# Designs tried in a protein design run: designed miniproteins, single chains, continued (4). Part 54

Each design is a single chain, and the fold is of that chain. pLDDT is the mean over its residues in the fold that is shown.

## One batch from the design tools (miniprotein)

Design m13846
Fold by ESMFold2-Fast:
Structure m13846 (fold): chain A 84 residues (1-84)
Amino acid sequence: SEAEKTFEEAVKRVQEEIGKAAQTILDTKDKEKGIKLIEEVLETGLKGADAIKDKELSDRFKEVVRKTAEAGLEEVEKLYEENK
């Protein structure tokens, strides 16, 4: 129950940071800056997952972080191309 709520909150935070990276692309038109922000979110999320004692929960969180970062990179590329 508490672990599941903590997991959901962590996922929401990762998604929010990816959204901020996308907004940075729109504001600055700097694709490299957006990519770096997403890479930092991925690195921080994976390191956070390694601190989780439950291996299954840790593996699930890593998978969510990787998939969210991948989707964010695709969104950044699309936004950059559409705003040329």
Scores: mean pLDDT 74

Design m13847
Fold by ESMFold2-Fast:
Structure m13847 (fold): chain A 100 residues (1-100)
Amino acid sequence: DEEDLRLLQEENTPEARLQLALARALQEFVEMEPEEQRRLLERAEALRPEELAEVEARARAGDPEAQRLLVARRLLEKARAEGKTVEEVLAQLEANRAKL
């Protein structure tokens, strides 16, 4: 929500800045065409632990491409942890967006 994003900006901590960047990257991801979403998810799934650490470092440094990859990776990990598909997680995010 806008209020939550504002609070994160006011905190101005490194963690708050990353959370704001990932929230924007998630919105961009949801607005992507399905083909672009699938390509990002495939790339994120293929990341090795060493590559993931570098992506996280670049995302924290403000790289928008790294931020989008990190969001895709976290969506995959969330889906796996909850026993859901990424499509089910995205459907839940859309349902939550419809509920104010």
Scores: mean pLDDT 74

Design m13848
Fold by ESMFold2-Fast:
Structure m13848 (fold): chain A 89 residues (1-89)
Amino acid sequence: MYRVTALGLDEKGNIIGKGEIEVTLEQLQNEAGLMTPDHPYAKLGEAETKVPADRIYQVNPFSPLHKKAGRAMGLDPSKMLTVILAVQD
């Protein structure tokens, strides 16, 4: 299992929540996608977490992982339009 920092973003790209969750490689492959390092949200994730931008994933908003991240942050998943994950070593 990987320990990751989850960031919840609103419709304007503002960080509204931060939490730690554990994810499996299977969850990352099926419920999230690795972002390009040049993506604004990948750079935002790097700035907030110090995890390199090439290790930032965007969560599928219709996935169980989106709800899991919301619960870890103490947020209603319906209030988060985007969740990004910083995958630590």
Scores: mean pLDDT 81

Design m13849
Fold by ESMFold2-Fast:
Structure m13849 (fold): chain A 65 residues (1-65)
Amino acid sequence: MEAEVASVEPKEIVAGEETTLEVTLADGKVVKVKVYLEEVGKYVVTVEVDGATVKIPVTVLPEPN
C-alpha cells in the first residue's frame, strides 16, 4: 500500500553530501531517511515504512562554486 507524504524537509539537498530527510506522513508519523545522491536532478526516493511504500520527492542541487 502507498502512504501519502504530507511534507519533507529539506526539499533540496546538495549532490555528494549525506543528508537526513525528515518526512511527515499524512497520518502524522515522522520518519527520518538518510540519502546520498551524487547526481543533480529531481528524484523520488522510495522507502518502505511499516509495510507501506513511501515516495519522497527530493531535488538535488550542485555544490556551490
Scores: mean pLDDT 76

Design m13850
Fold by ESMFold2-Fast:
Structure m13850 (fold): chain A 85 residues (1-85)
Amino acid sequence: TGTVKVKAKFKSGEKAKGLADLIAGGLADSPAGISASYEADPETGEATVEVTFKTGEAARRAAEGIRESLEEDPDVESFEVELEV
């Protein structure tokens, strides 16, 4: 198993919620996903997402994709992605 933990600060709370919803939706469609939890604060623009996968490789690939998306998003002020395998 592998777990991806994401913490991101957006310029707006609506963008933070959008990230959390996108990741949760993607996990629901993924056969490698076990569980997902997320929280978004509309006032601070902070989003926290934790996703557990059946394999460490699936978790690693998800972490890479999330990092790439957050690096390219102009509305992201800061982010951290942690991978536990």
Scores: mean pLDDT 74

Design m13851
Fold by ESMFold2-Fast:
Structure m13851 (fold): chain A 74 residues (1-74)
Amino acid sequence: SLEELKEEILEVLNEIFELIKKLKDGAFRGQVLEEVSELNSRFREAYRNKDEEEMKEVLKELKKLKEKVAEQAK
């Protein structure tokens, strides 16, 4: 459902923000913040439009970003 997708997207976003706090590379942090901003914008638009397919795509991209950030946060 849209609400379940919204909840999962918000959880992943929160996890990404916690990982960003641990990043030492300022350039990489900047790139991550830009990508988060883009994905958050896409999420908001998809949610307004009740576009479940776009929300699923945003969620997949956020999960990929989270894995990339987590690797750099080690």
Scores: mean pLDDT 87

Design m13852
Fold by ESMFold2-Fast:
Structure m13852 (fold): chain A 73 residues (1-73)
Amino acid sequence: SLLEIARELTVKALLATGDWQDQVIELRQKAKTASEEERKKIAEEMAKLDAENQRKNQQIIDEGRQREQEELA
């Protein structure tokens, strides 16, 4: 059912977001004692993590749309 598909995708997205949040928290803690140059590198790493999280979320959305199309066909 569409409801079951939505639940599965929500759980998948929640787990992926949790992993991303944990990594961001670690980088923020590292930044507290970092030099200005190190903070710049940390900001670049955070930007890469954000881009990776957006990519993973898009894959989950695309998977959901495909499964919805199959359910409705």
Scores: mean pLDDT 81

Design m13853
Fold by ESMFold2-Fast:
Structure m13853 (fold): chain A 75 residues (1-75)
Amino acid sequence: SETLRRAARETLAENAPGLSEEQIEALAEALAQAVAAKDLDAVLAVADEAVRLGADPLAVDEIVSLAAMAITVAE
């Protein structure tokens, strides 16, 4: 989803100053693919990787909430 990709990219760029642009784009794409696959475990794996790379856990929780909502409302 465009909203999720944008939110993830902007949030990671703002809250993970140690991440490269390539890492931010890779994480945002992986998250978008996980949501498209409706795979919450994959969403959580991307979130764990973002935190491991130095992203703020609170900012990552916001992205996970948006991703989970996108999966669940699709039924």
Scores: mean pLDDT 80

Design m13854
Fold by ESMFold2-Fast:
Structure m13854 (fold): chain A 91 residues (1-91)
Amino acid sequence: MEEAERRAAELVRERAIALLGEAAAAEAEARGRARAEALAAESNPPEAVREEFLRLGPVLGLAAALARHASEEERAELEAFEERLLKEAEE
């Protein structure tokens, strides 16, 4: 499970870096981690549960950023596609 979780986290991070860029991906990870730390501080869970929160926080932050970015990227891709179609139709 730990290896599978780490592999999944690496894939999410790699996708985020490819789509958002390294700086935006790092920001998303930091935001997710901060949220996980706040939740852990509020609930004061057992150490094992706390470590799991801190491990999942960055990945959840990346997933949330990817979900938000998808809408913007889809719009940009559609606009570029429309521009290409208009140029081809005029030729």
Scores: mean pLDDT 70

Design m13855
Fold by ESMFold2-Fast:
Structure m13855 (fold): chain A 71 residues (1-71)
Amino acid sequence: MDQADGGINEGDQLIQQGDYLLAGDLYYQSGQLYLQAGNTDQSTQSYQLGAQAYLQAGDSQLSQQLLQLSS
């Protein structure tokens, strides 16, 4: 759980810095870690944050893939 929470916090900082692709990657990794821990609510939220980050980076395909993982 601590590693997944760390990834969310770092992703939030990267969004503020405009590093959207790296933020998306960290949110995606955090989503995977939450899912492994059985925390589906946090996993879904992490994938949605990653999808938004990828969309801001201009990668609509990666954004849509993460949204499908959160459905």
Scores: mean pLDDT 83

Design m13856
Fold by ESMFold2-Fast:
Structure m13856 (fold): chain A 69 residues (1-69)
Amino acid sequence: SDIQQVRDDVIQRMFDGDIDDDVVRQSRQFIDDRVQQLIRNGTPQSEADRIRDGLYQALDDVVRQHQQS
């Protein structure tokens, strides 16, 4: 699904680059931009909010795993 592709793209970018504050900021901006695109394409705000929160949680989990390494 489109949501799974967005999630995988964000995670891939985090793993393929140097993880610093700029990468984290850019990843959050990418999530925000993609969520806005979903809303423009007809996704309800409540569903878009759940998707955004889930992607932010996935990003936080990736950042925590990197910090533990």
Scores: mean pLDDT 73

Design m13857
Fold by ESMFold2-Fast:
Structure m13857 (fold): chain A 60 residues (1-60)
Amino acid sequence: MDKAKQLTLKASNKALNGDDEGAEKYRDQAIQTAQQAGDEKLKQAVQTAYDNSKKFSKES
C-alpha cells in the first residue's frame, strides 16, 4: 500500500477523533508524499478523503 494512502487513513482517523492538528499533519505528509511521487491524481484523492473525514467528524 502506498505511503500516501496510509498517511491519508491516519489523517482521516485523527479528523474523526476530533484531533484537527493531527489530521492536518498527516494530510500534509500524504500530499507531500503524493507530490514527490508525481501523482497528481493521488494528491487530489488525499485532499478529498481528508475533507470528507473533517465534515463527518464535525457533523457527528
Scores: mean pLDDT 75

Design m13858
Fold by ESMFold2-Fast:
Structure m13858 (fold): chain A 71 residues (1-71)
Amino acid sequence: SNIERARTLTKLGVGLIRLGRTTEGAQYFSEAADLLDGDPNAAQIIQDAAREAQGRDPEALVEEQTRLLEE
């Protein structure tokens, strides 16, 4: 679903920014926002996914979320 893909992209973006890969992370946030275009809950979905990502190891987070995108 667009919601689950946007959550994955948001978590990948958080991990990339935490690793100093700021341009790549910003691109994934943009893609997440585009997937949720027209969804009245878009901001909440992105914020919830970002909060879930904050407590995780950033390298492991990027590896896991990248695999989910390829499926």
Scores: mean pLDDT 84

Design m13859
Fold by ESMFold2-Fast:
Structure m13859 (fold): chain A 102 residues (1-102)
Amino acid sequence: SKELEEKVKKYAEKLKEALEEAKKAAEAGDAKKALLALAYASAVLIGLVVLLPELPKEKQELVDKLIEAVNEADLAVQAGDFKKAAEAAEKAIEYAEKLLEL
């Protein structure tokens, strides 16, 4: 439905913004800012997960990949691997962009 597509778009846009902040913070070596941005991204992802049963398979697979990439970024920040965290955040941004295009 149009309402479902609009909700997915809003969540994907907010997620992309949070992930761009997480990537920037990781590149700066700012663990606190990176973790706060990733926590916000995770909160937005919960909104997408609630919509999962109503999404087409392609979008469901993208949400699953987003969850994995956000978790990878979070674990990398906690380990002090800011390069890996930035790479995982970039990957998550790409999945969010694909979610906006489908």
Scores: mean pLDDT 87

Design m13860
Fold by ESMFold2-Fast:
Structure m13860 (fold): chain A 57 residues (1-57)
Amino acid sequence: MGLKVQRALQARGYPQQLLKEKVLFIADPAAFLRDVKLRHLQILADLLGVPVSYFLQ
């Protein structure tokens, strides 16, 4: 799961630090990639313009 988030951000030229700004309450982007929750994936899906199922497959 975390690798797909990382690749999607890189493919769109977004820094991983964007997770701090767009997903409030995430203190560390690296920790977020290890402990990803569905609600956070929905925020990222909206931000990246992809369906949340993209991160689940």
Scores: mean pLDDT 61

Design m13861
Fold by ESMFold2-Fast:
Structure m13861 (fold): chain A 94 residues (1-94)
Amino acid sequence: MESILKRAEEVLEKIEKEGYSEEEKKFKERLEELIKETKDEEKKEILRQTKLVALAYLRQALENHHLSGKKEEIIEKFEKELEELRKLIEEEEK
C-alpha cells in the first residue's frame, strides 16, 4: 500500500513538471472540489490519497491508450466512482 502511494507521488511530480492534459485537469478539479466540500478531516485525508493514486493511474492509462483503447472508459469509471464517494460523504455528514 505505501509503495503504491510513493509511486503515485512520483508520477504526480512528473505530471506537475510536464503539465496536465485537459482530462487530467478536469479530474483533478473534481477531486479537489470533493476534498474542499468534505468536512471530516479523516475523509479528507483518504480523498487526498485517492487523488494521488487516481491521477497517477490516469496518467499511466493515457500514456498506454494506444494499447488499451480504453482511455474514455477509464475516465468515465473514475468520474462515476467520485460521484458515488460524494453521495456517501453527503449521507454520512447529514
Scores: mean pLDDT 69

Design m13862
Fold by ESMFold2-Fast:
Structure m13862 (fold): chain A 55 residues (1-55)
Amino acid sequence: EELERIRREALEKALKLYDEFKKKHPNMTTEEKIDAVNKASKEARELYEKKLKEL
């Protein structure tokens, strides 16, 4: 239950970060989109690892 919640929260964080980046940069290039996805994935992974350590 908690593990599933943590995974979902991390995924939602990644999606939110990417959406916020798209809102600020509506005319993104393909490279910028890739960078935004990679950055969001890193943030989500760090959040996931932090929450796992708190269990």
Scores: mean pLDDT 76

Design m13863
Fold by ESMFold2-Fast:
Structure m13863 (fold): chain A 77 residues (1-77)
Amino acid sequence: MLEKKIAEIRAVIAELRALLADQDVELPSAPLDDQAEIDAERALVAAVLGPARAEQVEALSREAEEIGDLLAELAKK
């Protein structure tokens, strides 16, 4: 069940990334660990999608991170 949920979230994120790329928006391919880069990406997403949709994307990204952390935890048990 968890694997299916991760696949669904990844599919939505991939679709959103494709939409942003079609709008000529350049997104970083690697994970961001610099707060300034993270803030810049959030501002860019908000500018393209609008604040309400940007919040939804952020919430989905946060859920994806939580699922990733849970999988890593389970793999170590």
Scores: mean pLDDT 63

Design m13864
Fold by ESMFold2-Fast:
Structure m13864 (fold): chain A 59 residues (1-59)
Amino acid sequence: MSAEEKEKEALKQAILENTRATNQLLDQLAAQNPALADQYRQQREEIQKQAEAKIKELE
């Protein structure tokens, strides 16, 4: 594999880890602010979809 392929794999892992951390934060915010819970859940779904799209773009 080329060095560029290894860099893309590292970026994919970073995206997945950042997405997981952000989703955990959004879940905590939803628990603290029930009135905004639906908004945070929708944001989490959007972030997940964007992460998957970004990973595919790196191919």
Scores: mean pLDDT 80

Design m13865
Fold by ESMFold2-Fast:
Structure m13865 (fold): chain A 69 residues (1-69)
Amino acid sequence: GPAPSDEQAGKLGAAVVTAVESGRDGAAVFREQAAALGVDPEAAVRAVREIAEKNGNELLLEALDRAGL
């Protein structure tokens, strides 16, 4: 499936951070949101991680790691 846009990647990143901080299954929330956006989950993980690394967003990288993404 298609990779997310930068806007979609931002929404997915915010969703996983919120899920992890609230004690929810971040991976499940990420997959659900990726499906809702019509994007490939594996491509979405890569895009969100690339944006987090580019911006030095340690909070998002930590949330991805805690979610097992």
Scores: mean pLDDT 85

Design m13866
Fold by ESMFold2-Fast:
Structure m13866 (fold): chain A 112 residues (1-112)
Amino acid sequence: MLEELRELAKKLSATANSMLSAAAVARHLGLDEQTLNELRESARREAEDQEVFEKAWELVERLLEEGRGIEAARILSEVAKEKLPESPWSSVAAETIAVAFGDEELLEALKK
């Protein structure tokens, strides 16, 4: 699953990966369905391939169900950084949510 997610993430834009990572963190934290839908739709709009996006989101939801949502968010953030290594913003969306909720352990887990 994690390796399959990384392969799909490589086919998505850096922005799509960053927004999808943020959606995974938001769902893990139990944020409202409207916020989750907005983040997911933002990721979808940045994805050039809708089928790849849907497969990536299905894997993220499966990982969330298994309690591995943070591992999924981390992979997506890592791939986003690899695609835009000079951009300080490629992983900021997920990290910003973690900081906003004061979850230092979650923030560290996203970086490890």
Scores: mean pLDDT 72

Design m13867
Fold by ESMFold2-Fast:
Formats: C-alpha cells, sequence, structure tokens
Structure m13867 (fold): chain A 84 residues (1-84)
C-alpha cells in the first residue's frame, strides 16, 4: 500500500546521512501523496543510484504498484529534485 511505502521511505530518510538520497526520498513521498506514482518510482530509481538498498527499492516499487516510469516521468523527477 502507499501508506506502507511512505513509512518505509521515512525510515530510510532517518537512517541515511546522504543529503542527495534524502532529497530523492522526500520527493518520492511528495509524488506518492499527489498520486504521481510513476514519478515516485523514478525518484526511487534515482535514490537507488545514490546508494539506497536495491532490495528496499524493489519492495517499494511492489507496494506502490506503478508501471515503470517513462522518459517524461524521469524528466519531471529530475526537475522536481533540482528544486528541493
Amino acid sequence: SNEEAIKLIEKAIKETTNPELKAYLKSAIWSIKKGENRIAVAMLEMAEEAGLDPDLVKKLKELIGAKPPSDIDIGVARIRKAVL
């Protein structure tokens, strides 16, 4: 569920000291709350590249249940991350 995904992301934010990873994870929560689940998945993939546990990323994607992000979704995610 989205609620379970948000709780796991909030825990990951608390456990990391990496400010870039925190920014991606906060943006993922904002996207989930707006119903923009594909953009949330794009943010989680960026978080994985920044050092988030791949097993956690897989679990979060399954909980959100979104389709893979398109190039447009990735572009929107990059713009939103830049303003956080």
Scores: mean pLDDT 79

Design m13868
Fold by ESMFold2-Fast:
Structure m13868 (fold): chain A 76 residues (1-76)
Amino acid sequence: SLREEAEEVRARLGRLVAELQALVEEEKAANPERFAKMSSEEIYQELRARHPELMAELERLARELGELVERLLAAE
């Protein structure tokens, strides 16, 4: 069950990462010069500002996956 839960969370996280990456590419296409000047940290902050709900979901799923992986490792 823990393995299945981890696989489900990983799949959801993968889909959300793909969605966020698509949004980043759309923003880069709209304003490539601005994004070319930004660090990874600044891009992350911009994503949080523009897509706070998606970023909150990403952080929640990443935390859930980490907890499930820790429990799986403890169970072995």
Scores: mean pLDDT 79

Design m13869
Fold by ESMFold2-Fast:
Structure m13869 (fold): chain A 111 residues (1-111)
Amino acid sequence: SRQEKIRELGEETKKKIQELGERAIAELADDPELVAAIRALTEQLIEQLDRITDALIAGDVRSASNLYTAMSLQITGFEFDFPTPLVKQLAEQLQKVLSEFAKKVDEILES
């Protein structure tokens, strides 16, 4: 069903977000504040993605779109707060994961 495809896509996307955060943290030598900030960001993004997935399953495309925009802005804000090359790369990778999620959602809804 469409609902099962959306749930599966949500779970796959959460795993990608978690993996990107873990890789970024592994590259940090001695920055406990940035480690904590990356963990908080990835946890919040995963929670927001569950809310987006629930909204899409309920047919509330407007709420899903608003939550998606909020997620994208949160990533941009994080990059502004921590202007390092590592955070810039993480932000770019997270935005790419979200863009791929949105494209796959559109494909599922058009089928």
Scores: mean pLDDT 88

Design m13870
Fold by ESMFold2-Fast:
Structure m13870 (fold): chain A 72 residues (1-72)
Amino acid sequence: SAAAEAEIAKLKEQLAALRERFYELLRAGSPDAPAVAREVAAVALKIGEMVATPEQLEELRRQLEATVEYVE
């Protein structure tokens, strides 16, 4: 539906902005980088829940958890 497409588009814009902020913080060596990485993971999972199969979503969750642990 148009409403679902609009919501996904909004979430993708939020994800792009959070990823840009994450890379800025990571380059600066900021202690805030792990918190923003968790926000990136949360938005990515929300998008995944709307578009991915259960199998794809489980794999995405596992990959995002590993990424957040690596940054912490």
Scores: mean pLDDT 81

Design m13871
Fold by ESMFold2-Fast:
Structure m13871 (fold): chain A 63 residues (1-63)
Amino acid sequence: MEEELKKLGEKFLEKSRELNEQIKALGDLTDKDPSYAEKVREAMEEAARFQREALEEAKRIRA
């Protein structure tokens, strides 16, 4: 149980980190694409969702 929880957390943390790096890369790009800001926000929301889902899933596993 605890090991599955750990594994799940690591997996989503790694995923979130990768998404965050992508967000930074997008932010470093020029405002050439007016929709890039929307893409950055979308990626950030996705990263945050992954972490929150991992935490919620962790609670269920713990229950």
Scores: mean pLDDT 70

Design m13872
Fold by ESMFold2-Fast:
Structure m13872 (fold): chain A 89 residues (1-89)
Amino acid sequence: MTLEEFYAWLKEEIEKGKINLDEVLRRAEEAGLTPGEVLQAATRAFSDYMAEKGGKATIKVITEDGKEIDVKSPEELGRLLEEAFRRRR
């Protein structure tokens, strides 16, 4: 999986209104993507989704411990991914 293929997959998941962090991190690891590349792709995917929705959108993010969090900005998604990567070190 390339970075662009990862973006396309993640964008589809975001468009469904729900993403699972375990699945995101697992696919990124399988693809050999760096944390920075994943953050870039995720931030871009959410920003593009928000633009398509008139500049405001909310998605549900399922954390690794099964909690559902409402995410309303690319920055919030980025912070959740950074924390998840930090926990997997």
Scores: mean pLDDT 82

Design m13873
Fold by ESMFold2-Fast:
Structure m13873 (fold): chain A 55 residues (1-55)
Amino acid sequence: MEEAKEEMDRSLRASHEALDAYKTSKAEYEKMAKRQIEENKRFVEAVRKLREELE
């Protein structure tokens, strides 16, 4: 009985840790995607300005 309780508690802790890792990875991915979009917008704006200066 005691061993079964310890196994249950250990499994619950592992599940919480896995969920935290998943949430962290998801947040990081969303952050990277947002950063990429902003970078692309800045690049397009820079190219537009350069074209205006050349012509």
Scores: mean pLDDT 78

Design m13874
Fold by ESMFold2-Fast:
Structure m13874 (fold): chain A 100 residues (1-100)
Amino acid sequence: MKEERLKLEKELAELVEEGLAALSEEQRAELEAFLEQLEAEVAAAGNKQEVSLAQGEKFLEKLIELLRKAGKTELAEKIEKKYKEIKKLKEELKKEAEEK
């Protein structure tokens, strides 16, 4: 259901905030530099929505990588799992809408 998706998205956002707080100053600087690159790619793109969604996935992958390097493996796994659950639910909701 749509409510389940919103709940998972909120849980992912909370885990991302926890992940950002768990990073060292050096890792935060690396993530910020990566975000600036992604934002520049979105700004240059003609299809901003599609590119923005793809860059969101790259951001999560970078955050997961940095968390694993920081020894926050459990938090990294929780973020990855929630993101995959949201992606699967979005695909199921799209399929249900197309079948009706």
Scores: mean pLDDT 73

Design m13875
Fold by ESMFold2-Fast:
Structure m13875 (fold): chain A 76 residues (1-76)
Amino acid sequence: NPQLTSQLSKSSSDSASRGDYESAKQSSQMSAIISSKVPGLDKSSQLSNQSSNYASQGNGTLASQYSNQSADTSSS
């Protein structure tokens, strides 16, 4: 579901931007898993995985940037 994937990635971006890296990681990882099961969303899955990795490192700026890119890619 591209809509659900996009929503989860946006949620991850919002969490990362406010410093909630645990929620950002969880939402981004969920988005990556769901998008990996949908044909055509490979790029969104990769971007969400990168966002999750940056969130786990405490890098909210990059985590937010990558999750926003994932959301845009899955909603296009």
Scores: mean pLDDT 81

Design m13876
Fold by ESMFold2-Fast:
Structure m13876 (fold): chain A 61 residues (1-61)
Amino acid sequence: RVAEVAALARQQAEQLLKGDPRTAAIGLRGLADSARRNPDMSDLADELERRAEEAEREAEA
C-alpha cells in the first residue's frame, strides 16, 4: 500500500516537473505535505520537499 502510494506520488512529481515550474512547486508542496502526515513516508516527504524547493527557485529565477 505505502509503496504503491509512493510510486504514484513520484509519477505525479515527474509529470508536474515537465510543466510550468510555478505549478510544479505548488503541486510538489502539496504532495510533500500529504506525505509528511504519514510517518511511514518521511523519506518521500523529504524528497518531495527538496524537489519543491528546486521548482520554487526555478519559478523565481
Scores: mean pLDDT 78

Design m13877
Fold by ESMFold2-Fast:
Order: sequence, then C-alpha cells, then structure tokens
Structure m13877 (fold): chain A 89 residues (1-89)
Amino acid sequence: SAEYAVRLTSIELRYVGEVVELLLQIKTKNMPLEEALAKLDKIKDEVIAEIKKLAEEYNMSESQLQEQIDAVNQFKENAKKQLEKLAAE
C-alpha cells in the first residue's frame, strides 16, 4: 500500500541520517571509532526491529522482509568501512 511505502521510506531516510551523523562525528574527530561502531550496530538493530514490525502490520512476504533486512545489513557494512577509513585519516 501507499502507507506502507511511505513508512518504509521514512525508516530508511532516518537510518541514512543517523549513519551520516556518525560519519560526520568521526570525520571531525568528535567521537572515537569504537563508540561509532557500537552506535552503528544499535541503529542497525533498531531499524531491523522497526522493519519487522512494519512487515507484520502490512503482511509482507518473508522474501520481501528478508530483502529489506539484507539491504539494512549491507548498508551497515558499507558504513562500517567508511567509518574505519575516516578514523584512519
């Protein structure tokens, strides 16, 4: 449904925003890498939990839910690599 798409997009945009903030904190040397990685894991877990609740509410297929979880995990892995790269600079 249109409401499902809007709610999923809102979760995705918030996830991107929170990760961008972590990248900025590392780039400006305002946060140690260990803390940023811990916060990234927490954000990822919270996003997956919200997507699972949305999936149950809108009767999403198991394959669609798994694709969303895989995308969240892939974005986390890419963000981790960028955080590690910025911390090494």
Scores: mean pLDDT 89

Design m13878
Fold by ESMFold2-Fast:
Structure m13878 (fold): chain A 62 residues (1-62)
Amino acid sequence: SEEEARAALAAAGAKARAIVDEGRAAGLPVSVKEEWTETTATVTVTVGDRTETFTAPRTKLP
C-alpha cells in the first residue's frame, strides 16, 4: 500500500541519516545522492570510502 511505501521510504531515510551522522562525527567526507523514478526512490550515501544504497517503492501521489 502507499502507507507501507511511505513507511519504507521513512525507514530508508532514517538509516541514511544515521550513516551520515556517524560519518560526520568521525570527520569523514559525506555525500548524499537521491534518484527518483515514477516507481522507485533510491538514496545513495557515501561516507569516506564507504557507499550504501537504499531503495524503496515510490507511489505516484501528488
Scores: mean pLDDT 74

Design m13879
Fold by ESMFold2-Fast:
Structure m13879 (fold): chain A 80 residues (1-80)
Amino acid sequence: MSKEEVLEKLKEELHKIRDEVVKKNEEKNGEGVPLSKEEKIELYEKQIKVLEETKKKYPEIKDLTDSQIKEIEEEKKEIE
């Protein structure tokens, strides 16, 4: 698999996680209601997990995954 293909699949997995969390929020609270602090933290933790697993499988994108993990961790800290 090329580096570009790995990045595209990673992007799709991250979007899938976001869409799953948003769908659960919409089913509970209705469309257009923003995610709660707890739901945002859950989203960030799931995204970090996917990035860590992708890094283990595809070390060629380690620097990019490490950078994204750091950004998500910083965003998580701002809302905690």
Scores: mean pLDDT 79

Design m13880
Fold by ESMFold2-Fast:
Structure m13880 (fold): chain A 58 residues (1-58)
Amino acid sequence: SLSEVERLEREIETLEHTIELLREAQRTASPADRRELDEVIRTLEETIEELRRRVDEL
């Protein structure tokens, strides 16, 4: 089984990869869609920061 740290690090990696895909999508998006993607990316970045804080506490 994965340790809690390994589980959180894997989740962070998945979210970082998702952000990369969303940033790629922004390159061909309309200005309105780009703004919506920015909001999604911001939420994901906040989630990553929360997960990193949890890792640091373990």
Scores: mean pLDDT 87

Design m13881
Fold by ESMFold2-Fast:
Structure m13881 (fold): chain A 81 residues (1-81)
Amino acid sequence: SVEKVVEELQERLRAIYDEYGPLLEEAIAAGDEEKFRELAIEMAKRVIALLEEVRPKLPPELAEQLDHTIEVLKKEIEALE
C-alpha cells in the first residue's frame, strides 16, 4: 500500500538523520566547515538515492513531488561543492 511505502520511507529517512545528525553537530561545534560540507553532501546523496529507490512504488502525483525534491537536493549539492 502507498501508506506502508510512505511509512518505510519515513523510517529510512530517520535512520539517515540519526546517522548524520550527531556528525554534523560535532563538525559545527568544532568549527570544521570542510567536514560539515563533506557530511552534508554525503547525507544529501543518501537521501536522493533513497527517494529514487522509493519513487517507482508511489502513484504519479507523489512520484512527481519526489522528482522535484530530488532536483532541489541535487542543486543544493552543486552549491556546496
Scores: mean pLDDT 88

